# Ledger of designs, part 55: designed miniproteins, single chains, continued (3)

Each design is a single chain, and the fold is of that chain. pLDDT is the mean over its residues in the fold that is shown.

## One batch from the design tools (miniprotein)

Design m9877
Fold by ESMFold2-Fast:
Parts: structure tokens; C-alpha cells; sequence
Structure m9877 (fold): chain A 59 residues (1-59)
């Protein structure tokens, strides 16, 4: 309802970088699922990688 100052805003310039990052993250998550990781494990790995600002850990 209200945009707090100094927060991430996806709809503008940030959306370009966010779109690229989101595509990369989704592609990596799909690869993990294809390798036989459970959806719960994939969700946890993705969340931690995004939170820590690092790439999704692969085996």
C-alpha cells in the first residue's frame, strides 16, 4: 500500500537486474529438481542462496 523509502522496487530499473536474477534462480531450481532433489530441499537451498547473496549450491 505504501512504498517505504530505501527499499527494493522491482517495477523499474531494479526490475532489469531482478528479472535476470530471477531467471537464473528459477533455471537453477529447475536443474536441482531434475537432479532428484525434493521440492522442499530446492526451496530451502534457493531461499538460503538468495538470502546470503550467493549462487545456489550444486553438488
Amino acid sequence: AAEATDTTTFPDGRSASTSQRALDVRRQAAALLAQGYSPEEVALLVREAVREGRAIPLP
Scores: mean pLDDT 59

Design m9878
Fold by ESMFold2-Fast:
Structure m9878 (fold): chain A 77 residues (1-77)
Amino acid sequence: MEAERAIREAEEEVERLREALSRSKDPASRAMLQDAIEVLEEAIKELRRDPSPANIVRLRAVTEHARFLLKLAEERE
């Protein structure tokens, strides 16, 4: 199930973002990580309500962007 896989990958990314947030002391990185978590959680909820191809593509894009932000935050420490 493509939607289920996208949700699992996104939930794993939320966990990684939360771990990074707990370890981060830089205010800018913390704000960026918190925003990324909120956007990703909203995209997951949208896909759970409507497992359309458009929502799968959106969640994947949001997940990839969250991965990029995580790397950026880690480089700032």
Scores: mean pLDDT 85

Design m9879
Fold by ESMFold2-Fast:
Structure m9879 (fold): chain A 62 residues (1-62)
Amino acid sequence: SMEEIAQLQAELAKLQGDTSPESLARQLKNLRKLAELYRAQGKTELSERMLQVIDELEKLRG
């Protein structure tokens, strides 16, 4: 839903720049939820961008 997307985006904004393991895990979880919601809405390009961000954060995590 639009409200759920807004909540996930707000949480990601608060976690921005925090590279702790706990923060990275939470960011990855929220980005995966966003990718799923965008795909469910037919917003394939936005979903793919979320997956790209996930890939970059997983590289940072090691």
Scores: mean pLDDT 82

Design m9880
Fold by ESMFold2-Fast:
Formats: C-alpha cells, sequence, structure tokens
Structure m9880 (fold): chain A 92 residues (1-92)
C-alpha cells in the first residue's frame, strides 16, 4: 500500500543515515536528482525524499530502489558506497 511504501522509504532513509556519511548520501541524492541532504536532516526527511522519487519514477518497493542505486553506484565505480547500500538493503 502507499502507507506501507512510505514507512519502508522512511526506514530505508534511517538505515542509510546510520550507515553512510553525508557526502555518500549526497552522492546518492545527486544520482537520483534530489536536493542535497544536510547533516541535520532527519531519517523522516531523507525517507520522504526517497518516497517522492519512488512515486515519480514508478518504483513499487524500496528493494527496487536500493537495487537501482546499487547498480548506478557500481557503474560509477563507487564500490564502497554500493557495498554500504547492499548492507542496508539486507536489513529492509
Amino acid sequence: SEEELRKEAIEFGKLLKENLSVDELNYIAQLLGLEPIREDDTPEEIGEKLYEFMKKNGFKTVDELADYIIEKLQKAGKISIALKVKEVRSKL
């Protein structure tokens, strides 16, 4: 459901914030065409940005979004960030 997808996106944002630096989060934000993430942004604010991206681009699950991010990071040679996102995905 839309409510469940929003909750999943917020949990994804929380796990990303806990596992990635602000610079790594901003690389992902740039990759997705999102506004820059600030050091003091909450998990809910990060998750809401991800949820809006998912709705706009037709993503049905946070797993699909995580896989998309991982693939793009790997193609860009950002292997360390990709590994961190894979770890986050394993906890979803």
Scores: mean pLDDT 88

Design m9881
Fold by ESMFold2-Fast:
Structure m9881 (fold): chain A 64 residues (1-64)
Amino acid sequence: MSPIEQLIEKTVKEMEGKSPAERRALLMRTANELLKLTGGDTVATSRAVRELAEKAREIEEKER
């Protein structure tokens, strides 16, 4: 897996079992790391952040 994919998967695993506030903090921290990994590529960063946000939303839905 690419470093971007590894970071997304690691963050998703860390989000499981966390509170909604902790998951939001992880999402924000990971978005900043993704921006660094892409070297400021807004298209690649937006795509990665969207994938992470969709996975976070699935965790939220599981809690319903």
Scores: mean pLDDT 77

Design m9882
Fold by ESMFold2-Fast:
Structure m9882 (fold): chain A 102 residues (1-102)
Amino acid sequence: LIDEARQLIEQAREALKEGNYQEARRLVEQAARLIAEAADRATTIDEYQEVLRLVQEAGRLADELSKKGAISPEESRRMAVFLTATALRAIGNMEDLRLAAA
């Protein structure tokens, strides 16, 4: 899941550079779903840190797509809310693991 999400983010970045905004949008949406699934399946601090990194990358791509007019401000906000919720769950789970290890 994490490796698949990373590959989709890289593909989305290339599609965005090529001006293929429709494909970039589709890849970002697919990556966001895999990132959420990876967060639900993560069991280590390293895995949660990678999820948080991917959330940040997906968020930046969604912002760039919005600035290019490829997605509406409303769609960009919905993506940001979804990614923020995923990040908050990952942060909470990481803190729980740190407390358990102490």
Scores: mean pLDDT 83

Design m9883
Fold by ESMFold2-Fast:
Structure m9883 (fold): chain A 70 residues (1-70)
Amino acid sequence: SKESEVAALLGEAAAALQARDLPRFREIAEEILKLLEDDPELKEEAVKILKFITRRFRDEEALAYVEELA
């Protein structure tokens, strides 16, 4: 399902920031938001989780990117 695919991608996004791979995080964030372009409620929830992930890993550049992309 789309929800299951998004959950997997959110896990990959967290792993990318854990590895300090900002370019990979950006690619995954863009993929998630593209996948959810026709689902505004799920997009809002995914953005909220992405922001939580950026704050958890204290990555201000990743947070700024998610805020710009949303």
Scores: mean pLDDT 86

Design m9884
Fold by ESMFold2-Fast:
Structure m9884 (fold): chain A 69 residues (1-69)
Amino acid sequence: SAAEVHALVAEHDDKLMEEEIKEIEENKEEYLQFAKDNPELGPYLNSKIKTAEEYKKKKEEKEEEEKLK
């Protein structure tokens, strides 16, 4: 089933996304410097950093919600 294949791919992509987010967090200074050196890529790199920050915030919100239950 296409839905089953898509679900497995999404799960694999989630793990890759978590690794990418961790790499962005660890190398945030390098990403910011690269954005300064390559202004045309700045919006793309800033978008990646923002996505990583949003993912982290959602994780923290989920943990806080579980504490309230």
Scores: mean pLDDT 69

Design m9885
Fold by ESMFold2-Fast:
Parts: sequence; C-alpha cells; structure tokens
Structure m9885 (fold): chain A 74 residues (1-74)
Amino acid sequence: MSVATLVLNEEEVGQLLLADSIEEAKAFIKTLPVEDLSVDSIDNLREGDYVVVRIEGEGPLKGKRARIFLLLLK
C-alpha cells in the first residue's frame, strides 16, 4: 500500500491511497483521524470513494485536511 500526495489548495491536499484490496484500504482507513466520508460508513467504501482526515503530524502539511481517494492496484 502506498500514498501519493498533491496540494489542492491552502487548506487541503489530495492523496491517492493505492491498495491491493478494498479490505486492506478499509483496515488502514480505520486507523486514521477521519473527519468526513464520501459514503455513510468506512465499510461502504469502494474504489473511487474518498475520506477526509486532519493532518496531525509535524511538518508543512500540519493542520491541513487530506482528501484521500481509494485506488486498487491491478
């Protein structure tokens, strides 16, 4: 599993979560500080859906929101 990051604006960054399976992606997302979902629950996530998390780690992205889009590796 890997994450690619790009800056969308001053308050939000876009990230792509590349996972071998949707179940791997869901398990990882359950460990994150999720603020919002494109669906009603983490268990309803599919490829192309996103989650929004707050970046808590020290660094230039601290305090920004990350919109993480789910992609499956083929």
Scores: mean pLDDT 72

Design m9886
Fold by ESMFold2-Fast:
Structure m9886 (fold): chain A 82 residues (1-82)
Amino acid sequence: KSEREKTIEALEKIAEEYPEFKEAAEELIKQAKERDISAREAAQLLFEKGASKARTSEEIELAIEVAVELIKLAGEHAKIVK
């Protein structure tokens, strides 16, 4: 499968598992179809959308978790740049 297809599948899984991110994931699926967004870019955008709406530290932690899960579902490795 292409990277685009993997990113779209990962976003669909996020929309199923995290209802609070469903709208953001659907918006990013649309963008991925038009614009070849990578899984890393989609994860970054999901994190930014979640963090901007977060009212508590727990909601920020959830946004991080969702971004990491997207990368894992797309078959990419999330790692910290040294």
Scores: mean pLDDT 75

Design m9887
Fold by ESMFold2-Fast:
Structure m9887 (fold): chain A 71 residues (1-71)
Amino acid sequence: SLKEKMIEKLTEYALESEEKFEEMKKALELGRELYESGSAETTPGVAEYLEVAEEALRRAEEIRRKKEAEE
């Protein structure tokens, strides 16, 4: 599905470097702040993108955490 492909690509992006992981995390936090403040008009596409980005970061964090635990 398109959603799963987006999650996969964003997870790969987040895993490319520490900088990209933190950049993506900050982008998600800002996106949620804008959505919660009502500054972003309520549309299904915005909510879906935030869910995709959140899941991608969750997967990337889990992979990084496991890698660190093995060191």
Scores: mean pLDDT 74

Design m9888
Fold by ESMFold2-Fast:
Structure m9888 (fold): chain A 70 residues (1-70)
Amino acid sequence: SSQQKQQQAAIQYTSNMLNLIGDVVDAEIQAKKNGYSKKDLEEVKNKEKQAKADMDKLKQDFDDTMQQIS
């Protein structure tokens, strides 16, 4: 059913988003353990920028999928 397809798409989107957030959190934890060196802070910034781009793409892919189901 359309409802089941929508639920499956939402679960997949949520799982992918949580994985991206987890990668950024792991980088932040590592930076903290290393005493927030300039190199670690730059790595966190780069991870955040990449995650934002990947999240935007995931949102577009999810919206396209939902539009096709509707």
Scores: mean pLDDT 85

Design m9889
Fold by ESMFold2-Fast:
Structure m9889 (fold): chain A 93 residues (1-93)
Amino acid sequence: MQQQRQELADSVLSLGKKISDMISEYDPEAAKKLLEYTEKAAKHLAQGDREGAVEALEEALEVVRQSKAPEILKGVAETSLSSLITSTRRTEL
């Protein structure tokens, strides 16, 4: 009994909140946009829409890149989101 879809959606929401918390100290507006995109990605994953989920995660990555956060935090967030995008592309939904 393995539910890859639910595990991945939970991972997206958890990571999104963690990155949002890190960024919110520097750029609260970017943190809000990041949460919106990661929530959108999780919703697409729950519906089995892998393409929509990947698109939303790529938008989240762009928000991080354009944020006012320090480069070291951007690097950590970018690495984490890129890994999640790779996992999403690999996952059968």
Scores: mean pLDDT 82

Design m9890
Fold by ESMFold2-Fast:
Structure m9890 (fold): chain A 86 residues (1-86)
Amino acid sequence: AKARLRLVFETEEKARKAAELIRKMAEAGGMEVRVRLSRGPDGRYVVEAELVGKGTDEELLRTAEAMAAKVEAEVGAVETEVEVVE
């Protein structure tokens, strides 16, 4: 199963902190993760993470949603999106 997280931040520092937190959580959960940090033309920072885990799409989605919620609570995000990748 694969899930994608997309979080938008006002600052590069917050985006980097979010990316590191996502990597740590994925590693602790035994999941493969690919994290990309990019910058939009409006100066906002985008963190995109692709999670590959064992189990069902529903289980991975719940895990990804929990991760996104924790990042938003600890770092703060302007926008948050979580989806299962087909």
Scores: mean pLDDT 80

Design m9891
Fold by ESMFold2-Fast:
Structure m9891 (fold): chain A 86 residues (1-86)
Amino acid sequence: SAAAEKELEEHYKKLLEERKEEEKFGEEMQKLIEEIEKKREISSEVLEAIGELYQKSKEAALKALKELKENPDLSDEEKLEVIKKY
């Protein structure tokens, strides 16, 4: 349901916010996500993919988010392909 998808998105956002011990990367991630969402809401699938990438490599996740910020008009499918490159 739409409610369950929204709860998943908020959970991933909260997990990123709770990484205060990695403050520099966490703050950059939060700012990039907020700037992207100001132009277009990010789907739960894209947020999940970013979260998984962040677990593997914080630097790769930041690079992916920066590319998404520069290309705000990308579809969710195109955003997933961007993330997949990292």
Scores: mean pLDDT 77

Design m9892
Fold by ESMFold2-Fast:
Structure m9892 (fold): chain A 69 residues (1-69)
Amino acid sequence: MILTPEQVDEIVTRVVLEVGAEKARPLAEALAKRLREKGQISSEELLELARTVGEEVAEIVREEIEKLS
């Protein structure tokens, strides 16, 4: 599933609220890079990026994606 910019912003906001801005920063930076390269991101790609940051962040992203299904 391709995520809208609004859905991406909502998921990132949730990560920031749960783990704080410093722990969320690597995810935000990886997202900015992917969006510059491809112009879009899928739920699967977002979850893979979250896993590179850490399991806590990946779990939050997974839960937010499930709410969109």
Scores: mean pLDDT 83

Design m9893
Fold by ESMFold2-Fast:
Structure m9893 (fold): chain A 65 residues (1-65)
Amino acid sequence: MVSEEALKALREAPDGVVRNALLQMSPEVALEALRRLPDLSDETLRYIAEHHPSPEVRALARERL
């Protein structure tokens, strides 16, 4: 599960780092991170919607665009 420490680090990280981290997360962890990171950029959300291996993660990212 995504820890508060991990989420804090992602909130402070550049878009490229956040995008890469989300892409490498398992579907469960990525869904949790997306729900707990309300301020993700449109570029990050679009990248995840297009490139994440999980259809559930891609769907949630698209819903936020």
Scores: mean pLDDT 79

Design m9894
Fold by ESMFold2-Fast:
Structure m9894 (fold): chain A 73 residues (1-73)
Amino acid sequence: DVIDVEVDASPEGIAKAAHAVLTSGKKVRVTIRTTPDQLPVAENAAKAFELFKDRIESLTLQVEGEPPRVVID
């Protein structure tokens, strides 16, 4: 009953993750992959997703070259 969604920190990727969170009717496990220069975009998306944390199983930021960071759990 959990859906896994893995996206890039692009407008299209963020929109895909948002669509899954808002429309699935299930808890969503989200991974946002980002380069270091796009990290502010990924962090802003994660902050926006906090408004829907009851629909999110977990949200992980995967920065290129770094270990994964769980920001919603």
Scores: mean pLDDT 82

Design m9895
Fold by ESMFold2-Fast:
Structure m9895 (fold): chain A 82 residues (1-82)
Amino acid sequence: SPLTREEVLQRIRELLEKIREALKNKDFQKAIRYAEMLLHLASVGLPELVPLAAKVLDAVINKDFEAAERYIEELERKLESL
């Protein structure tokens, strides 16, 4: 069965925290993997989040931690408005 909207929102919040933890631990391979999972989940469950999820992935790949954190914060604010 497809995930409910509430389950998608919760999974996105969990992935954002996992990305933050991976970046803090300098585990870039895990950070990229979680950011890819975030982008995929957004594309199938909440397409309005895709542009921000893609920006998070790009920032993580480029090791731009300030940009990654900024886009994560923007994504969290957008989640609160959904």
Scores: mean pLDDT 87

Design m9896
Fold by ESMFold2-Fast:
Structure m9896 (fold): chain A 100 residues (1-100)
Amino acid sequence: SSEEAEKLIEELEELHKKILEAIENGDVKTAEELMVKYGKLLNELVELSKDDPEVREKAVKFLEKIAEEFEKKAKEETDPSGKSLLLTIYKGYKEAIELL
């Protein structure tokens, strides 16, 4: 439902912020654990979007916003390992958008 999608998007936005904080702090283990949880919730959002155009529109808008944030961070990142990670995440979001 639209209300369930809104709650998932809010939780995904909070996880996104925590993932970025963990990456910036070099806390690889926390980042990996949060990314696994994020992927699970993202899959739930994608599933809700299959038969609900309103949910799909909200999901696409959210994913496009987050993808743009990762693209910007990747362009500004000078550390090769950090840049590679950010580009991998960006690619994942682009692929998720194409599945919606």
Scores: mean pLDDT 83

Design m9897
Fold by ESMFold2-Fast:
Structure m9897 (fold): chain A 91 residues (1-91)
Amino acid sequence: MVEAEITQKVGGKTTKLRIRARSAEELEAMLILALTVTFKGNATTIKIRVEGPLEEAKKQLERIAERVKSLIPSAKFEFHEDGSMTITIEK
């Protein structure tokens, strides 16, 4: 299973949304929809975790990063040793 936690800060207010999906492909689609339709705020931080072997998790996270980058070129990506990724989107 894969999970993303989206944290958005707008004018001192913080909103969190948790998304769960059975596959990275499903999470990717849901995340793209959330970013393009719902989360247009000042700063957005997305934490994604993929369950499974580290090598597979990294490949899935890299694919998600490429898709987000294609929509939001200013997005920044950090890969973590625990098999998670943080995406930071600023104004």
Scores: mean pLDDT 72

Design m9898
Fold by ESMFold2-Fast:
Structure m9898 (fold): chain A 100 residues (1-100)
Amino acid sequence: MSKEEEIVKMLESTIKALEELKKKLEEAQRNGDEEEVKKIESTVINLLRTAAQEFRKLGAEELAEELERLTQEFLSSDKPLLELIDKAIERIREIKEKVE
């Protein structure tokens, strides 16, 4: 498998994981489960950090930096968590289309 194919597969896996976390967040918000909402936020941040580290290992430094910027937006933004997850999914899809 080429390095580019490996990058694309990791982007696809990250998108899928974020979509699953979004579903869990919507359910937690419906149930008023503040502890689960905080857990999901931490999981999203860790997922993006892990993806950035893996892209850096592959030499995809600019992709790693982009994911680190998304991670910082989750840490510093007052925007609703659902909006931040949607933005991250959209941005990662755009990156995937440019790499393919």
Scores: mean pLDDT 84

Design m9899
Fold by ESMFold2-Fast:
Structure m9899 (fold): chain A 82 residues (1-82)
Amino acid sequence: MNPLSPDQLKVVGIIAKTVGLKSASEVDLDASLVEDLGLNGGKIRELRDKIYEEFGVYIPDKDFPVKTVKELVDYVMSLLNS
């Protein structure tokens, strides 16, 4: 168990708010965005818009990782380090 960086915690917090959870601590990094958290197309768009607002990174529909919370966090971090 490694602690998340401040930027990783921001991504998890955006996911939590988008699915109606109260805090980032309620989000499991291994949770599926669609199957476990119930993200539909509308919520995926909302999540993408919030990530763009917070980090200035735009993720096209085809490139958005709809797998686990950790996969999305890692992808956003990869864009910030580019």
Scores: mean pLDDT 78

Design m9900
Fold by ESMFold2-Fast:
Structure m9900 (fold): chain A 76 residues (1-76)
Amino acid sequence: MKEVEELIEEIARYIAEDVGKNSVGPNREENKEAVYEVLKERLEEAVRELREKKGLSDEEIKERLLEAFESAKKNS
């Protein structure tokens, strides 16, 4: 599901870049990549749970992801 997957990637990348910005030293890129992968996996798990357990539509899931993205931007 491209739209939902694109939002997952955008949210994970944004947070990973924010973490990377605050990192100092040779492990910045490794930390950024690790955060991105962990967040992407957790967001994918959350999306699967919303579909499987809650029966939400992709449109509803997309709204939830957008809310999370806005929250992430404000808390960064």
Scores: mean pLDDT 74

Design m9901
Fold by ESMFold2-Fast:
Structure m9901 (fold): chain A 120 residues (1-120)
Amino acid sequence: SELDKAKELAKKVKEVIEKLKEKYLENPETSAEEIFKELEEEIGKILEELKASLEIADFFLELLKAFGEGIREKLSTEELEKKLEEIIEDYTKKTKNPELGEIFRELAKELVKLYKLLKE
């Protein structure tokens, strides 16, 4: 089901985020841009492996775009959180599936935690 696929996607993406946090903590000289590039590459692989729907793929591309803009423009954590929530709300409205929105909102919290580490 789409819900089961979304849960598996969220689980795998969360694992990537945790690995990137560990990499940054072990080597704080690693640039935010390098961490973001690895995040993009790994999420792309997960989407391809799980044969994500176009709607899910588009949603993740919007999340990655917002995260990358945050790094480039040096957005506050609060500004990034707002952008991510807007993307999740739009996705939830399009899919009419609030359970998917809840799964991806929890994932967005993990992205925000990574962003805080890269900013500080």
Scores: mean pLDDT 82

Design m9902
Fold by ESMFold2-Fast:
Structure m9902 (fold): chain A 64 residues (1-64)
Amino acid sequence: GPELLLELLLAGRAVGAAIQAAQKALPGAELDIVEVRGPEVLVEARLGDRVLRFRAVGDKVTEI
C-alpha cells in the first residue's frame, strides 16, 4: 500500500545520505547496504583494512 511506498522512499533517501557521508569519510571505498529496516538503513564502507559503518534515517546519518 501507500505506507510501503513511503518506507521505500525514505529508505532510498537514507541510502543516499549514508553514501554521501561514507564517500566524504572514506573516498573510493566499496559501499554495501548491510541492512534495511523500514526507513532505517545501515551502510558499510570498506577501503583496504579500513571499515566504517553508517546508520541513516532520512537525512540524519550517524557513524557507528
Scores: mean pLDDT 79

Design m9903
Fold by ESMFold2-Fast:
Structure m9903 (fold): chain A 100 residues (1-100)
Amino acid sequence: SPREEAVRHLRETSRLAEEAAKAMRNGDYDKAAKLFEEAAQHSRRAAELDPRYRDGALAIANVATEAAKWARQGKYDEAVKNAELAARIARTLAEQVEAE
């Protein structure tokens, strides 16, 4: 269903954001930026699949997009902070969507 697909995309957003944070900690900023961009794309797809959660999913996509920008600029603290925020909010939203 569109709801189950949205949940899968939000879970993938959380996983990718966590992997991006690991890449940042390892000094692989280019890899981190690509993972953040992929996380943002998954969250945008979730927003398209269920309009009830569109604003939340788009907010997550924006956080991941900003994290990618900070990663490319080598701004470690900002990138990791936004990665952890995106991962946490995406996981919480996925749990809320799945519970309905």
Scores: mean pLDDT 87

Design m9904
Fold by ESMFold2-Fast:
Structure m9904 (fold): chain A 63 residues (1-63)
Amino acid sequence: KKFEELYKWLKEKVPEEAAQNIIDGLKFLGVKEEEIDKVKQTLDKMIENARADTAEVRAARAA
């Protein structure tokens, strides 16, 4: 599915918890460890970006 939709979903939830649920789901489905490692690296970057975006939005709302 589109990463844009996944990224929006991560931003709406606590990013770390959402990413962990995705990783756990992939492990449960029996996805290969190689693919899980790649997804984990991608999710780490998405979490950092989502965290930065969320901080900016909170600052704007506080003003």
Scores: mean pLDDT 65

Design m9905
Fold by ESMFold2-Fast:
Formats: C-alpha cells, structure tokens, sequence
Structure m9905 (fold): chain A 58 residues (1-58)
C-alpha cells in the first residue's frame, strides 16, 4: 500500500509496518487526530501530518 510506505517515510517517528498499516486504516476510518496521538504515542501535530500524507495518496 502506497499510503503505508509514504507514511513511514514522512513521519519523524519509528513505526513498525503493522503500526503504520493500522494507522492508515484508522485515518481512513475517520479516527480523530487526538485519539491517534494517544494510541500511537505521537503528538497531535504528527497525527495531523499522518492524515495529510494518507489523504494525499488517495
């Protein structure tokens, strides 16, 4: 999935392939950035960047 690869390259955090796939799925499902930030231990800003990256690959 191009979105998973783009996300792992764009984010300044270490994500496993499984975490990146799960994050992509949650973004596509409409999970709020604040919830993503709590679940993955990242900032809300990083979660919003992840949303933009995933949407750019659509």
Amino acid sequence: DAAVEALREALPVELSEEEARELVDEIRAGTPASELAKKYGISVGTARTAERVVRATE
Scores: mean pLDDT 77

Design m9906
Fold by ESMFold2-Fast:
Formats: structure tokens, C-alpha cells, sequence
Structure m9906 (fold): chain A 99 residues (1-99)
């Protein structure tokens, strides 16, 4: 519905991922995986890398974000759903690395 909210959602997801106890090595892998899927994720790579020191949370935060993303999708427009799907795919790949 609102592009700004989709962007904000992506930022929130990346912030939650970097705070879900991924190591700096894991963050680099997340950057590599996310980069080709979304230009926004590529632009945010320096930001979440800079915040790596805030790591220490478990992956449950990422799982909660994924659930919230699915709920958001119910209220999204068709084009927003496509975008959210790409974010969810990126998040799932990130979760595989975090495991």
C-alpha cells in the first residue's frame, strides 16, 4: 500500500537480523545473499555491518519478524506482496545461515 512502509520494513528486518546474534562473518554472507535480490538491501549493507557490535540476540527475533511480514502481506497490494515475497525469501536464506 505504501512504498515507504515496505522500505521501513526492510530496514527493520535487517536491523533485527544483525541483532539476532549473527557473527560478522555471517553478516557478510547475508549481504552476499541479499544483494542480488533487492537493491535496498545492497544499499543497507554498510549500515548493518557498522552495527555488528549490537549482536547478541537470538534468532527468535527474526522468526517473529517473518511472522509479522506474513501478516503485513495480508493487507498489502499486489505489487507490495511481490516485494514482501522477495524480502521473505531473503530472510529465509538468512535464517539458514544463522542456524
Amino acid sequence: MVAERIVEYQLKILELLKNSEPSEEVLKQLEKIAEPQEPLVKALAPKFAAHAEKLGKDTSTVEKTLAALQEWEKNATEEEKEYLKKIAETLEKMLEILE
Scores: mean pLDDT 51

Design m9907
Fold by ESMFold2-Fast:
Structure m9907 (fold): chain A 67 residues (1-67)
Amino acid sequence: IDQALAEIDEAVKYFTGRSLSEEERERLRAAIEAYLAQRAANPDLSAEERGALALPLVRLVSEALEK
């Protein structure tokens, strides 16, 4: 989780020239935790289903990149 947040923060810095705020980091942490928990509960998810579970996380990253 912390490693994933660090990678997202570096990507945001690379594309926008700014770091994630503390509020953005906490929202992303919660989204990553929810995604991983749902994957652990459903190990036989299809690639499409796993993609759908990742959509909230992808949207948060996209919002950070547009800001």
Scores: mean pLDDT 75

Design m9908
Fold by ESMFold2-Fast:
Structure m9908 (fold): chain A 96 residues (1-96)
Amino acid sequence: MKLADELFEAALAGDAEKLKELMEKVIKELEEAIKNKDIEKAKELIEAILTFQHKLYQYQQTTGKELSPEVLKALEEQAEKLQPLVEEAYKLIKEA
C-alpha cells in the first residue's frame, strides 16, 4: 500500500497512534535520505507527504467533516518536526 494511502486511512479512522508511528517513520527516512544525499528517496517521501496533504484537503472540502482532535494534534506535532526536514530536502534536490 502507498504511504500516502496508509496515512490517509489512519487519519480517517481516528487512529492517532498509527498516524504518529507512520509520520515518525517518514521523518526518520527523510532524515536518513538528507544525510545520505539520496535525492530519489527524498523526492519519493516529499511526494507521499504532498499526496497525503492533498487527500486530507479534498476530504475536508467534499465532506465538511473534521478529523478527530487526537488526529489533528498528532498532525500538528509531526508537522512541526517535518517542516525543517522538507526545507532541507528541497535544498538538496535543487542543488543536484
Scores: mean pLDDT 82

Design m9909
Fold by ESMFold2-Fast:
Structure m9909 (fold): chain A 66 residues (1-66)
Amino acid sequence: APVYQVQVYDADGNLVAETTTTSKTVNLSGLAPGTYTVVAIDPATGRVERQTVNVDSNGNATVTLP
């Protein structure tokens, strides 16, 4: 399975979370509600994917990686 470096940025461009995962799905929790940018980096291919996610009123979001 591919290993992804995942970085989560808030609307002001601050890094708020960083993790590595082999899963296609990442669950985010404990964040302020709003819009975030998720950057997924595959070091094996050099591929960098960017996507926007919305964090719900409970501070949770689910991100599906490419």
Scores: mean pLDDT 79

Design m9910
Fold by ESMFold2-Fast:
Order: C-alpha cells, then structure tokens, then sequence
Structure m9910 (fold): chain A 87 residues (1-87)
C-alpha cells in the first residue's frame, strides 16, 4: 500500500501541482480511513491502484461507483494516462 500511495501522490504533485503539505494531509486521511475499515477507503485503494497502473477503464468504473462528477472522472483519467506514459 505505501508504495502505491507514494506513487499516486507523486502523480498528483506532477499533474495537479499539489504541494507537499496537501499531499501529506491526503496521505494521513487515507491511512486513517483504511485503519477504521471505512468502505470508502477500500474503494479509494482500488482507485489508487488503477491510477498507478494506468488502467483508465477501471478508473472510470470505480469513480462512477463513488458517484464522482464527470469533471472529477476526467481528472482521474488524466492521472492514469500520465502513469501509463511513464511506463
């Protein structure tokens, strides 16, 4: 999990220009949610894995399950495409 989360945060910093402070807050919130057994955390874990793997189809599927807006889905697909180009 740590490696996947680290890669995801690196992609966020590059694509969305996320600062180190914001990235650290996202990390802590995600780790806390996972520890508490939050159903949302399990879906976010799958989403992060799909983004890091460059799996655009899986990213869209999970984002739709999360009820995200089309604008949010578009940004997540951009993150996955960035990851795919790096491989």
Amino acid sequence: MKELLDKFLEILKEVLKLDDESAELIRKQFEYAVEKGDELAEKLKRLIEAIVNGDLEEVRKIAEELGLSEDAIKKLEELAEYSKKKK
Scores: mean pLDDT 74

Design m9911
Fold by ESMFold2-Fast:
Structure m9911 (fold): chain A 100 residues (1-100)
Amino acid sequence: SKEEVLEKVDRAVKALVSLALEAMERLDPATAAQVRAVLDAFLAEVKALVEQFEAGKISVEELKKRVGELMIRTGRELAELTGDPRLLELAEREVRRVLE
């Protein structure tokens, strides 16, 4: 159902955000601000994809693919910015577990 797909997307997104927020606690203020900007952009792009799906403009398969690609890209950017490889590893794991 649409609700089950949106719940899976929300769960995967929240997992990445939670780890990024944890990583931010160990960063200098300038790097933490950069992480916040990446997260804000990520959440805005997820919202746009969810709105396209709810409007019937993209399929379940397209939503999962696009959110998955966005999560991997964001996880990589966050891992490079923080020096914490867990951010990319979690993104890859959540995409396989929840969005495939």
Scores: mean pLDDT 89

